# Designs tried in a protein design run: designed miniproteins, single chains, continued (5). Part 108

Each design is a single chain, and the fold is of that chain. pLDDT is the mean over its residues in the fold that is shown.

## One batch from the design tools (miniprotein)

Design m19750
Fold by ESMFold2-Fast:
Parts: sequence; C-alpha cells; structure tokens
Structure m19750 (fold): chain A 73 residues (1-73)
Amino acid sequence: SEEEKRLAREATRRAREELDRRTPEIQREHRQRLSQVRTLQDAIRLTAETLRRIGEPFDRAYAELQRRLAELR
C-alpha cells in the first residue's frame, strides 16, 4: 500500500539522518581504536564492530517500521 511505502521511506530517511549525526564520532572512535590495534585479526574485528555501529540506526528504524506496519493490520 501507499501508506506502507510512505512509512518505509520515512524510516529510511530517519536512519540516514541519525547516521549522518553519528558518523563523525564513529569515525573518530574507529581511528583512535585502530591506532591501538597490533594484529590483522584485531583490525578485522574492529572493522566489524564499526560496521555494526553504522548499521544500528537502520536496525532501530526497521524495528520501528515493523511496529507501525503491525498497527496498520
């Protein structure tokens, strides 16, 4: 439905806005922690953690979208 598409677009927009606000901090923390890493394995692990943090706004938006879609039923 058009309502469901509107909610999905709004959720994506909010997730991107949250990511944009958090990106400078996430980048600074990643660079700081990476400078302390001494092994390739730790660097890979840190990268996975940073990617997870980048995904968090989208995970929250998806959960909220699912709640709102349930209310339309």
Scores: mean pLDDT 85

Design m19751
Fold by ESMFold2-Fast:
Structure m19751 (fold): chain A 89 residues (1-89)
Amino acid sequence: DDLLTALNLVNAAYYSKDPRNMALNLRAARYSVERAKKEVDENLAEEAIKLLEEGRRYAEAGDIEKAKEYAKRAIEKVKEMLKQYKARQ
């Protein structure tokens, strides 16, 4: 389940103390959202992808607080996508 994988990865990033680990988890979460894009609203998926990519850039720059801010917003979008996906099952 790509959306559950994305949610787990974004949560791992949000609770990480290591900016390198945050960046890796946010990047992996972006790929998982991209794979699930066809199963959910495209605009919602694109919003999540942008938040994950921006969070990854802040994590790579060592800005943990900004990376967490974007990760938190991405968690909200991924949860919304999971609700859509479950409604279509």
Scores: mean pLDDT 85

Design m19752
Fold by ESMFold2-Fast:
Structure m19752 (fold): chain A 72 residues (1-72)
Amino acid sequence: MEKREALKQRVLDAIDSAESLDEAYEKVEQAIRDFLAEHPDPELQELADKLLKAIRGATSKEDLKKVVDSIL
């Protein structure tokens, strides 16, 4: 499995497991940190940094998933 696809799935699972947008932010940030700690990759780190900045603009869990899909 491609590391980028695995990261995307882990982030999407984190959003789906959250009951609120605030919880989704925390779970996404944690999922990204955990994944990069397990699978250090400079390209994924750059994508993760872009994603972490972009998610702050999301106003709903659906918008958050759209941001994830556009970057990953």
Scores: mean pLDDT 81

Design m19753
Fold by ESMFold2-Fast:
Structure m19753 (fold): chain A 68 residues (1-68)
Amino acid sequence: SSLVEEARRLAEEGRFREAVEQVEKAAEKYGLTHPDVVETARYVLARAIRAGDQETVRRLLGLFSKVD
């Protein structure tokens, strides 16, 4: 999916807010449990943690708190 590839690229550039927006769009299209969505969210999360972007970490964890 171009959405998950764009999210990874944006995270690599440090553009975490935009990266999360692409993850959210992919989750809406494919579901929060889709392997590509989960792996991409994990990738963005790992980079946000290393960058100290607490808002991005919180937003991603909040997104996946909806998985029941």
Scores: mean pLDDT 83

Design m19754
Fold by ESMFold2-Fast:
Structure m19754 (fold): chain A 88 residues (1-88)
Amino acid sequence: MSEKERKRLEAETLLALGLIYQALANKLMESDDPEDIKEAIKMYEKAIELYQEAIRLFREAGDDEGVAEAERNLKETQKNLEIAKEKL
């Protein structure tokens, strides 16, 4: 496997993990429990970190489609994080 292929695979893995954290946070946000909202905030923050690292690796791999997908999910998750914070 080339270095670019390894970076792309790593970026895809981080993107997938970010999507899992985002989905879990979205599920927690269906609750009005402040403890669930606090946990959702932590999960959104983890998803944001994962998307930022995925974007970096996709850029290094020259994967413009991967960058665009990760950036879309990053922006959505940042918006959802602000909504979650406003509920506390």
Scores: mean pLDDT 91

Design m19755
Fold by ESMFold2-Fast:
Structure m19755 (fold): chain A 81 residues (1-81)
Amino acid sequence: DSATLLEPEEWGDVVRDEVERALGTATKRLPVPVLPAELTIHVYPDPSQNEEVWRPIPGAEVVTQVGERVTVTRVTIYHDE
């Protein structure tokens, strides 16, 4: 029920770890994660528990691109590894 959009500064702490992990999982054969130039990761934090610590809800990995601004909504990595 906490549907708060993650700000670029805020997602830098949580999303950075999630993004790198999601990219690492997507590029399972690649030894290094690839940073997209125009790809925007959408990550939704869950401040319901802790306002200081946000945690994405496990589900589907959704990665979308936005045009002129960095927008993060929700990124869920596979809870298999």
Scores: mean pLDDT 39

Design m19756
Fold by ESMFold2-Fast:
Structure m19756 (fold): chain A 55 residues (1-55)
Amino acid sequence: SIEDAIPKEDPPEEVRKALLEWIKEVFPDYEVDPSLPLALQVRRIIEEGIKKLEE
């Protein structure tokens, strides 16, 4: 496409639920809130990981 803009919208609900479940399985220390957008969940996981690496 001429426009390289990638939508930052959440995926379909079924995919979102599957990804949240996967996140909970892979990152058990992360508190998953299913009411939050998936993009925000991923951002928080990355931020937490960075903070842990800073220590």
Scores: mean pLDDT 61

Design m19757
Fold by ESMFold2-Fast:
Structure m19757 (fold): chain A 77 residues (1-77)
Amino acid sequence: GPSIEELKKKLEEGVALARKALEVEDEEKAKKLIEEGLKITEEALEIAKKYGTEPLIEYAEKALEEVKEIKKEWEEK
């Protein structure tokens, strides 16, 4: 499986993509960034669950919650 560092980097990428949505004026581009960020973060969480380390799962769950909060912020604009 991927290293812990590789998985953390993937989680950071997902969050960063979602955050970019808040800075773009194009609604379709922002939506795509949020959807891609969610997908990357959810896939990384599933990998964390398969490899069974509780701290890594908690880290991934926090990243997913951050992406969900970013999506809510974007939807409330």
Scores: mean pLDDT 82

Design m19758
Fold by ESMFold2-Fast:
Structure m19758 (fold): chain A 86 residues (1-86)
Amino acid sequence: SGRDAILAGFQRLLTEEAQLSPADVAALTALVRAFLDSDGGADAAEALRAALAQALHRERNVPEADAQRAAENFVGSLRKALASVP
């Protein structure tokens, strides 16, 4: 389905571009699924944003402000992808 393709694509971004640990990729992939299952609900979006920002800061030493910006951009891209699926 289009949602499964979105999930796979964003999981790849977490692994390939963000270079996060397998454990954090698994946790964040579950939050991406919750976001998709809620049709982009605000609570799921905020949980995903906060968790991704924390993982980037903790594992990749991204400054907090930059980690928050990257997480906001990730959620924004996910919203656009969800809106493009009929």
Scores: mean pLDDT 88

Design m19759
Fold by ESMFold2-Fast:
Structure m19759 (fold): chain A 70 residues (1-70)
Amino acid sequence: SDDDIYDQMINQIRDNEDQVGQEGVQQGWSVQQMQVRYHQIRDQILQQTEQQHPSLSVSHPTRVDVIRSL
């Protein structure tokens, strides 16, 4: 369902945020560098999901906006 797709995206983004934070601290990245990496992963997850489900942005624009705001 669309709810399952949304939950999967949220979970993937959260898991990657935690990983980027840990890696960034270990590598001495700035907050800005960590944010850039996090946003790259978020945008990649969104793009892959939109390719698989091209109507998602049309059917659930608010949910897509929530993902983009993460």
Scores: mean pLDDT 77

Design m19760
Fold by ESMFold2-Fast:
Structure m19760 (fold): chain A 81 residues (1-81)
Amino acid sequence: KKEEIDKLLEEAIDEFARVLGFTGLANELREMYKSKDKEKQLKALDLLEEFVRGLQGAEGRVTPRQEKYLEAIKEKKKEIE
C-alpha cells in the first residue's frame, strides 16, 4: 500500500535523525523525496538506503523493521523510476 510505504519511509528517516542526533537531516530527506525532482527523490532514497545498510554493518545484522525500511525504499525507487 502507498500509505504503508510512505509511513515506513517516514519512520526510517526519523530513525536516522535519532541515531545521528540531528533533526535537520530528517527534514532535508523528507523535502528531497517529496519533491517533483526525480533526481532529488532518488538521491534521498539512496542516502536513506545507505544509512540503513550502515546500521546493518555496525551491528552485523539488519533488524526485521530495518528490512521493511529497505523494502519500502526499493518500492519507492521503482515508483519514481
Scores: mean pLDDT 73

Design m19761
Fold by ESMFold2-Fast:
Structure m19761 (fold): chain A 105 residues (1-105)
Amino acid sequence: MEELFNLFKKILEGEEELNEEGLLRLFKAIFLSMGLPEEVAEELAKKLVEKFKEAHEKGELTEHMEELIKSIVEFILENKSKIAKELGVKEEDLFETIRKLVVKP
């Protein structure tokens, strides 16, 4: 969904405030939905959050980060049911939940 891609793009370009805890929760849910062990999912999620935080602090979307966002968005769209289950939400509420997780109030 173009809306979800644009949300991540705005965060990385510094137009929206990054919610580090929410991103960690989202990325951990993604890795758990892949069938990874909890410890591995948490470690990979922490590394991905750090990468997003560094990109956000630079305020400029690199080609590499754009490709990474596209891959994340495509995975979410293809695995909505599994990710919603890991986050403890309904599939219909997934995108609203992601928006609230990745941006600070």
Scores: mean pLDDT 80

Design m19762
Fold by ESMFold2-Fast:
Structure m19762 (fold): chain A 57 residues (1-57)
Amino acid sequence: MEELKKKIREILEEADKVAKEHGFLEGQRYLREKLAELTGAPPLPLQPFDPERFKKV
């Protein structure tokens, strides 16, 4: 739990810096992605749209 709390705090601080430097929406995007990684949401998109998957030979 301590390690998780420390990681969350670091992510929050980094997201705040991103928000201050690149704008609030970029900070929110960074925070959302990093917290999703920690809370068990898979980082990989489950169904990415990939044109190569529809390539015909």
Scores: mean pLDDT 66

Design m19763
Fold by ESMFold2-Fast:
Structure m19763 (fold): chain A 62 residues (1-62)
Amino acid sequence: MEELKEELERLKAELDFVQEQIDSLRAIGPKTPEVQAQLDALEARYRELQEKIDTLEEKLKS
């Protein structure tokens, strides 16, 4: 269980970091294709991390 708790904490930290990156990029003025591609990639990463967190939290509820 300790390893799962540590993994969950790391994933949550990464989720917070990705959210910060998304917020920073959204605050940029006119979006270039490069900025939009970075946003799309970060939003996909955010969803992936959230799914992993949900899975681990379910395992920890038992």
Scores: mean pLDDT 81

Design m19764
Fold by ESMFold2-Fast:
Structure m19764 (fold): chain A 104 residues (1-104)
Amino acid sequence: MEEEERERIREFGRSVADAIVELLKQAVKDPSKREEALEAIRNLADALASYGAPGVETLREVRRRVEEALKEFGKKYDPELAQKLMDEAVRILDEAAERGRAAL
């Protein structure tokens, strides 16, 4: 049961990473979506962190996947803007992980 719960949290983490990557890709292409995308990323990160220690550990994997996907995307479009938005997303993920750890 515990192992199945941890796998469900990892599956949710994969979905969160994919959603964050899509939000950031849209934010790079459309300036009007940037604030909305960053707010959505905060909500997704906090939701994942709310699962306690498994959620906080999964945030580290989400961070790695987001960084890797945006590095590849940025090479084709706007590397400086992609890097700036990635740095903001990483900051949001790290802050959510810190709040999650403090709540444990």
Scores: mean pLDDT 80

Design m19765
Fold by ESMFold2-Fast:
Structure m19765 (fold): chain A 99 residues (1-99)
Amino acid sequence: SIEELIEKAIELLEYFFNLSREEARKLLNSSLEELEELIEKDTKLGIFVASIKGHLAVQQKNWEEAEGIAELLEKLPAEEHEKVVKELEPKMKELLAKL
């Protein structure tokens, strides 16, 4: 369900970035403009939140939001996105193994 995906997204943000549930929920409800600002101020957190929000938008069939998020990520240098993915991949594998 969508509620289960949102709860998993909150757990991921708490685990990787030491955020409270309230902070994680606020970030998941960010507008595209707020998300772009987050990427500029904290690129790793911003890319992670954008990736999760993009996945949730696709699951909800919210194609307008999914496309907007894809455009934000496309503006970033490919090497920045790859660095974030490589850093988070071992922790994601460990977390997924616990599910």
Scores: mean pLDDT 76

Design m19766
Fold by ESMFold2-Fast:
Structure m19766 (fold): chain A 77 residues (1-77)
Amino acid sequence: MKSKLEKQLEVYKEIIDTAEALRKAGASDEEIKEAIEKLIEENKEYIENPEKLLSLSAEEMFRELSREQSRLEAKLA
């Protein structure tokens, strides 16, 4: 059984991996932001500050998600 922290890390990884895959595929910043926002809303219970993240620009949102992923990885290491 996965712990809550492991589930949170999986959610953050999924969002970041999705954003990176879209960027590598040449998706627009608007498409990337839309995909990230959708994943945040679908996984709101596993995200520490979903309202804050949804209020940020695409770049700021990605930076904050990456920071939280690193924080969760450090806790699980």
Scores: mean pLDDT 79

Design m19767
Fold by ESMFold2-Fast:
Structure m19767 (fold): chain A 60 residues (1-60)
Amino acid sequence: GHMRKEVIQETADALRAIGDAVDRGIAAGRARAAALGPDISADQRFEIVLEGIREALEAA
């Protein structure tokens, strides 16, 4: 019983840490895209946000 609860808790904590890193990456990426102004395409904005997520996950 206890071993399964520990694995579930560790998995839940890891998922929360990943979620927090993704949220930070999205915020950083959106700020970076906004700094480049309105003339960039939606695809370019998306790529910048994905790069922000990647950087945040690597830093976690």
Scores: mean pLDDT 78

Design m19768
Fold by ESMFold2-Fast:
Structure m19768 (fold): chain A 91 residues (1-91)
Amino acid sequence: GEKEEERIKILEELIKLLEEAIEALEAGDIKRVIGCVLAAIGLLIEAERKGLLSPEEIEIIENGVRAILRGDLEAAKACIEELKKILEELK
């Protein structure tokens, strides 16, 4: 249905933003890290307001954002892999 399609698109965009934030962090591009994190937070708030994400998915995304902000690349990558597994099960 329409909500399931919107849910898939939001998860794909969140994964893309978190991956871009990691690439920016590895490159030392702090402005790009901030831009990607702010975009991800904005999209997360919208998705939560629309009821498109489970509490578990919200927690994974929040943990990924927190990991990026503290420079924990391994934890951030682990959160992205969890989101990718969820996305593949929806397709």
Scores: mean pLDDT 86

Design m19769
Fold by ESMFold2-Fast:
Structure m19769 (fold): chain A 68 residues (1-68)
Amino acid sequence: MTKEEVLARLREAIANGDVDKAVELAKYAIEHIEGGKEIVFTALLDAIRAGRKEVYEALKKIAEEHGL
C-alpha cells in the first residue's frame, strides 16, 4: 500500500467513523510508510474536525504507544 493509498483510506475511515479500520491504517503507516507518524498526526486533526471522538481517542492511543 502506497502513502497516497493510506491517506485516502484513512480519510474514508474517519468520514465513516470506522475505528477499527482507522487504527489498522495508522499502525500500517507508522510501521511501513516513510513519514507515517506525520500521517497519523494529520489523521488526528481530521478526526477532530470531523467530530469523530471515538476515532480520535483510538488514534491518540496509537500515537502515544509510538512516542508521538
Scores: mean pLDDT 84

Design m19770
Fold by ESMFold2-Fast:
Structure m19770 (fold): chain A 74 residues (1-74)
Amino acid sequence: SNQAQIDSFRRMLQTMVDNGVITPDQAQAMYQLFTDIVQQNPPTDDINQRIADFARRNNISDSRANTLIQRVRR
């Protein structure tokens, strides 16, 4: 279910914050992006564009953002 995917992603982000891999602000921004994608189920091209824009604005590499989001969508 969408809620199970969102809960799993939130736990993953919390672990990354606890381990110092990302900041709490980056985790919050990633969480918002992921919930919007899961809720709206946009086309792949729109998802890729949203991830690229997100990475640019939040000082995260496109490859890191794509890997995290795509992994949880599987």
Scores: mean pLDDT 74

Design m19771
Fold by ESMFold2-Fast:
Structure m19771 (fold): chain A 119 residues (1-119)
Amino acid sequence: ATDEQKIEIVREALERVRKDSKDIVDKLLPDMSDEEKAIVYKTLDKAMERAEKVAEKSIRAGASIRTALENAAAVYVEMVRQTLRDLGVPEEKIEKILDEMSGVILREAEEAVKKVEEL
């Protein structure tokens, strides 16, 4: 697989993580105001843009798809954690949200690795 093919697969995986993350936030923070929800969604979008850039740099540096997604996930999770803390979300609820997001990331990483192996 070329770096460009790997980057495309990672972008598709991260886009699914972004969409599923919004569903997780809606499910676990149902009492959040529309304004607070908009702040979280904007942060998820910004965190994903940064995660995608980290993954692209990792791939271009010769990292595996798995390593690129792990590096991207670390940046994504930390940005989301900080935003939820800044909004006053309780730590126990933050950890539940991040655990569910990490589960989605792990699943998408396994699918991305398999897709690259099929090239």
Scores: mean pLDDT 86

Design m19772
Fold by ESMFold2-Fast:
Structure m19772 (fold): chain A 87 residues (1-87)
Amino acid sequence: MEKIEEEAEKLAEEAVKEREAAGVEVSETTRRAIEEAIEGLLLLEAGKYEEAIEEFTEAVKLAEEAGDSGLAAAAQAVLNAAKAKLA
């Protein structure tokens, strides 16, 4: 878990830097949404589907709270894909 969290933070930092380089200010809530989504993707790759679902669920909530409809839609899509792995 700690290693996945550390990797997610590094990847999220890179994603945030790319958005900032494009002239987009990234809120703390948006940053957290990106971190949770990336952590979910890493958990999905590790075969930890239930944990990935929890992280994607949090990412959707945070993206909605931040008003980032594009990020919310992307997080919802990967959440649905992760749920399908358990079906």
Scores: mean pLDDT 79

Design m19773
Fold by ESMFold2-Fast:
Structure m19773 (fold): chain A 93 residues (1-93)
Amino acid sequence: TSAEEAALRHLQRAGDALAAGKTEEAVKHLERAFREALRVPDPEVRAELLERVALLAEAVAEEAERQGDEKSAERARELAERARKEAERVRAQ
């Protein structure tokens, strides 16, 4: 299994967890998607995956805030920021 396939799998699982209201599970899958995305050798694909992690992490943060899960909301916001900055860094190169 490639890093790209692993990142996509974790993104899908994070989305499914979010749809089910499982914000902590969604954050864990997004953290795994982020780590796998960083290992993707193609810079364009890597940037696109990191951008997708950032967008989904923002959605998870909002849902966690609505549920009163401040810990998952903070983790998701930090992940969104890190993924966005990493995507910007990749695109600048």
Scores: mean pLDDT 90

Design m19774
Fold by ESMFold2-Fast:
Structure m19774 (fold): chain A 60 residues (1-60)
Amino acid sequence: FNEILNEVLGNKSTLNENDLNKIIARLLENDQVDLLVEYFDINKDGGITTDEVELFLKRY
């Protein structure tokens, strides 16, 4: 996960919506659905919501 995050982020200190979409696409292509759920499903409801995406962006 951190390797994908660093590759997409590059020299930036924060993520934007386009960077987030690239990370999601990379995780799905690598069949890393478990990591996607772990890092984005913050409230553990089994889904990814706009609020969880916003919290992720605030973290990074």
Scores: mean pLDDT 59

Design m19775
Fold by ESMFold2-Fast:
Structure m19775 (fold): chain A 90 residues (1-90)
Amino acid sequence: EEDEKLTDELVKRIDEAAAQGIEGFLKALREARDAFVKGISDETAQRVVKAFAEAAKKLGLEVPTDAKSRGDAAVMAVIGERKAEEALAA
């Protein structure tokens, strides 16, 4: 379905961005946050949050993993962006 294709695309972009380090991760978070507010399902948002949490762990960043809705996923992206910016400033 359309949500499944969107989920796969977002997860792939997150994985590619994480390979570029914290800067790439930050860029992917900003891009995905735009998608969270448009019209993805809560299920898609949960899978994308899981992918970001995995990427953040590889980069030494802690982000919330319990997002159950599109809104929760958007909040997680904001928290992840702040933590990534703090890590880049350190």
Scores: mean pLDDT 70

Design m19776
Fold by ESMFold2-Fast:
Structure m19776 (fold): chain A 134 residues (1-134)
Amino acid sequence: VKEEVLKAVKEMIDVLKEAEKAGRITPEQLLKLTQLAIKVLRGLSKLSDEEQEAVIDEIVDYLMENLSLRQILDFIALVAMLAGLIAGPEAFEEAVRWVQKAYRRALEAEKQGNMDEVREIVREALRKAYELFK
C-alpha cells in the first residue's frame, strides 16, 4: 500500500513535469492526474495514522526535490480540490478557500527565502487535503 501510494505520487510528478515543459495540461493528462490522485487518497485511507504521517513526509520530500514551487502548489490544489469534490459541495468550498490561503503563504515564504516555512506549508496542505477526503 505505502509503495503503491509513493509510485502514484512519482507518476503524478512525471505528468506535471511533462505538462510544464509543454506549457499546458492536456485533458488526457488531467484525467490521468485525477486517477492517480484518487489512488493516493484511497491508499492513505488504508494506513494507520502514524503510517499516514510518515508517507506524507515522504511525499513532501519527493515534491520538494523534484518540482518547482508552482508545480507543488498545482499538485496540492488538484489533490485538495478533488478530495473536496468527493466529500461534497461544502467541503469543496472549504478546499478552495484553504488552497487560496496556502498559495499566498507559500509564495510569500519563497519570496522571503524561507524554504523551511514553504516545506511546512506543503506538509500542512497534504494533511488538510487528506482530512477533507476522510
Scores: mean pLDDT 78

Design m19777
Fold by ESMFold2-Fast:
Structure m19777 (fold): chain A 90 residues (1-90)
Amino acid sequence: DIKEKILKAQFALYEENYEEALKLAAELIETGDRFAMLVASSIIAAAARKMGNLELYKQALNLGIAIALDAPQEVIDELKKKVLEMVKKL
């Protein structure tokens, strides 16, 4: 359930459990659901900012902006791939 996963990711972020928040947000991006990806991009950006990972913060913001502005699917897919690879390396 996407809604339950969003709530768990937000709760992890609130508890400063950034590793769990990033893991759940990455799973939300992997669903390909537009709303889930938009929410996940904001969670990743917030966690990255708190962790001092400026590059992940910027890429997560870029993904969120691309989704919000209805950017071409190829642009969204490339940003999605980049964000997921960065999260997996943590």
Scores: mean pLDDT 88

Design m19778
Fold by ESMFold2-Fast:
Structure m19778 (fold): chain A 81 residues (1-81)
Amino acid sequence: MEEILPLDAEMAAIAERYGLSPFMTETERLLLWGKSFLEEHGVEGADGNIKTPNGITLSRESAEALLREAEELQERRRAEE
């Protein structure tokens, strides 16, 4: 088991605000792939919470807010290219 690319400080801060580990591959994939990752790997529970196979659990509202913040950060970075 070698190094997983850590999220940078800004992406890590987004993950941590929503109670996610910035060192998990699933957190990285959620932030980078966004809604597509949740559509393929997320399961909505009875409480309306979205759960992933490796233990990410977010309310729909939190998931939408997290994905929006991550997408905005990625768009800002693309605009700086």
Scores: mean pLDDT 71

Design m19779
Fold by ESMFold2-Fast:
Structure m19779 (fold): chain A 87 residues (1-87)
Amino acid sequence: SHHHEVLEQLAELGQQALDALNAGDYATFRAYAAQAFDLAIEHLARTDPALAAQVRAQAAAFAASTDVGEQLALFFDFMAQMNAYLS
């Protein structure tokens, strides 16, 4: 299903983000996280426009944040939400 394909792509981006985080590369972490948000928004715009609007707001908050701890919390909450929605 399209949901399964998007979940697999999000899992790959999430793994790349975690690998960058474990290496202390926060710039690369933020880049992969941004890609994950964009992929989710693109998919949700077709399947759940209300949820797409909420995720877009989360992505904007993530992009505007200058605190690594806040960025981590926003990203992990987003990934948990997407896993629950797409599973």
Scores: mean pLDDT 85

Design m19780
Fold by ESMFold2-Fast:
Structure m19780 (fold): chain A 65 residues (1-65)
Amino acid sequence: MPPGRVTEREVVEETEDRVTLRVRLSGDPGQAIVDLLRELEAQGYRDVEVVLTSDDEALVTAAKP
């Protein structure tokens, strides 16, 4: 299976303390999500939640650093 990755990111909602992203996925969605979570945690984001909305799309909500 090709390695999973995030191909597109869109900010769908942003508040002072939180952000919600719509992300498009390619390849293995599990690997794409794991890599995205590691990236966000490395940037200082907290309380990262991910919901798969389709086979190639997810909503990601996180607390800002």
Scores: mean pLDDT 78

Design m19781
Fold by ESMFold2-Fast:
Structure m19781 (fold): chain A 82 residues (1-82)
Amino acid sequence: EELKKKIEELEKKIRELVSRARQAYNAGRWDEAARLFEEIAKLSEELAKLYREMGYDEQASLWENTAKRARELAEEARRKAA
């Protein structure tokens, strides 16, 4: 189904971004890490919306929490970049 394929694409992209964000953060590239965490947050919100449309409210809540944590990490990285 269309939603399932979109979810799989988003999960793969988020996984790749998380790997890059961790590398940037550990390397002290705060600006890059902040941008990557912001993108992770946006995609996690999109994924949460798709899960909610499918009736998977618990999964949607987990991805909403992931988005919140990613935003917090982006804010921390921005503070370190300043």
Scores: mean pLDDT 86

Design m19782
Fold by ESMFold2-Fast:
Order: sequence, then C-alpha cells, then structure tokens
Structure m19782 (fold): chain A 100 residues (1-100)
Amino acid sequence: SLSDEEKVEYLIEHEKIVKERLEEFFKRTPSVSKEFAEKVLQDEENLIEKFKSLSVEEALELALKTEKEHLEEAKKLNDKELAEMEEFHIKIIEDEIKKL
C-alpha cells in the first residue's frame, strides 16, 4: 500500500486533474454561470491548499466530503464521465478510511 505521504500526494494530484477538467468544461459550456464556475474552481484550489497541511486521516475525510460534493455538481452539469470518475475515487477513499 501507499505511505501516508504518498496518499496525500495522490489526493493533491487528483484534485489538480479535476480542476483542469472543470476549467476545460467551463470554457466549452457558456451556459454555466461564471459565478458558479468560479466558485467550483475556488473550492478545488482551497482543497489542494488544505491537503498540504493535513494529516493523512484529516486529508482522507476532507477528500471524501469534497468528492461527494463534486459528484453532486457533476450530476447537475450532466457530465457522466466526471461523475463516474468521482464515484470511483469516493470508493477508493472510503476503503482507505476503513483501514485507519
């Protein structure tokens, strides 16, 4: 299994990828409000910064909460690929928390 440091690094890299995907989606989807897009991207930036200062347990719990929120947003945006990716990541995080 991954070390605690590697788990936090993995979560940070995953959120960076999610942010890049969301930025591209918002650029292609002008019907999504600018205010909504800016809020979602800011939430991603805030999550990435928080992971840098958290313990692995705190990082996993925060990641689980945030990924569940992003799954609901992906469903509202009708982005099936993003939703499936978030569901998969939630399952991984839940399994890791159970090992703590």
Scores: mean pLDDT 77

Design m19783
Fold by ESMFold2-Fast:
Structure m19783 (fold): chain A 86 residues (1-86)
Amino acid sequence: LDNLYQLFEATIQHSQQLDTITMILNIEGSLVSIGQKLIMAKASSEQITELFNKINATLDTLPAEIQKRGKSVLDRLREKLYAVIK
């Protein structure tokens, strides 16, 4: 989990010097990759919630447009993950 969050932070840091659209696409790609890894690892609902809380806190530090798009992707990912976790 810490490795996935560090990967997300690295994506944000690496994308800050890029244009807004590219940064949004990089964030969306990173979140999808994280979701796939969580499914493969059969992460618990507790682990997923903890990681998503950290990601949300990071998104809150970003510009409003990026924050809105990132949170939308995160919400869709959350719905999909909780639908497949029993």
Scores: mean pLDDT 78

Design m19784
Fold by ESMFold2-Fast:
Structure m19784 (fold): chain A 72 residues (1-72)
Amino acid sequence: AALSSAQFEKLVQEGGELNRRGREAIEAGDYETAREAAERLKELAKQAESLGAHTLAKELYDAAREIEEAIE
């Protein structure tokens, strides 16, 4: 099914919130919360991909990767 404008906006907003949470957790030394944020971003990316939002899915995966690289 085609992704609605409202659903797309919700995915963008949720992804942005998770990315901020992950980055703030890294700065605080809370690597458990940072890992959880990265995992949730990957789940959101899979959801975006299944809905045909391939560019958004890539951006969400890239955000998760950057968080994972920062804590290793």
Scores: mean pLDDT 84

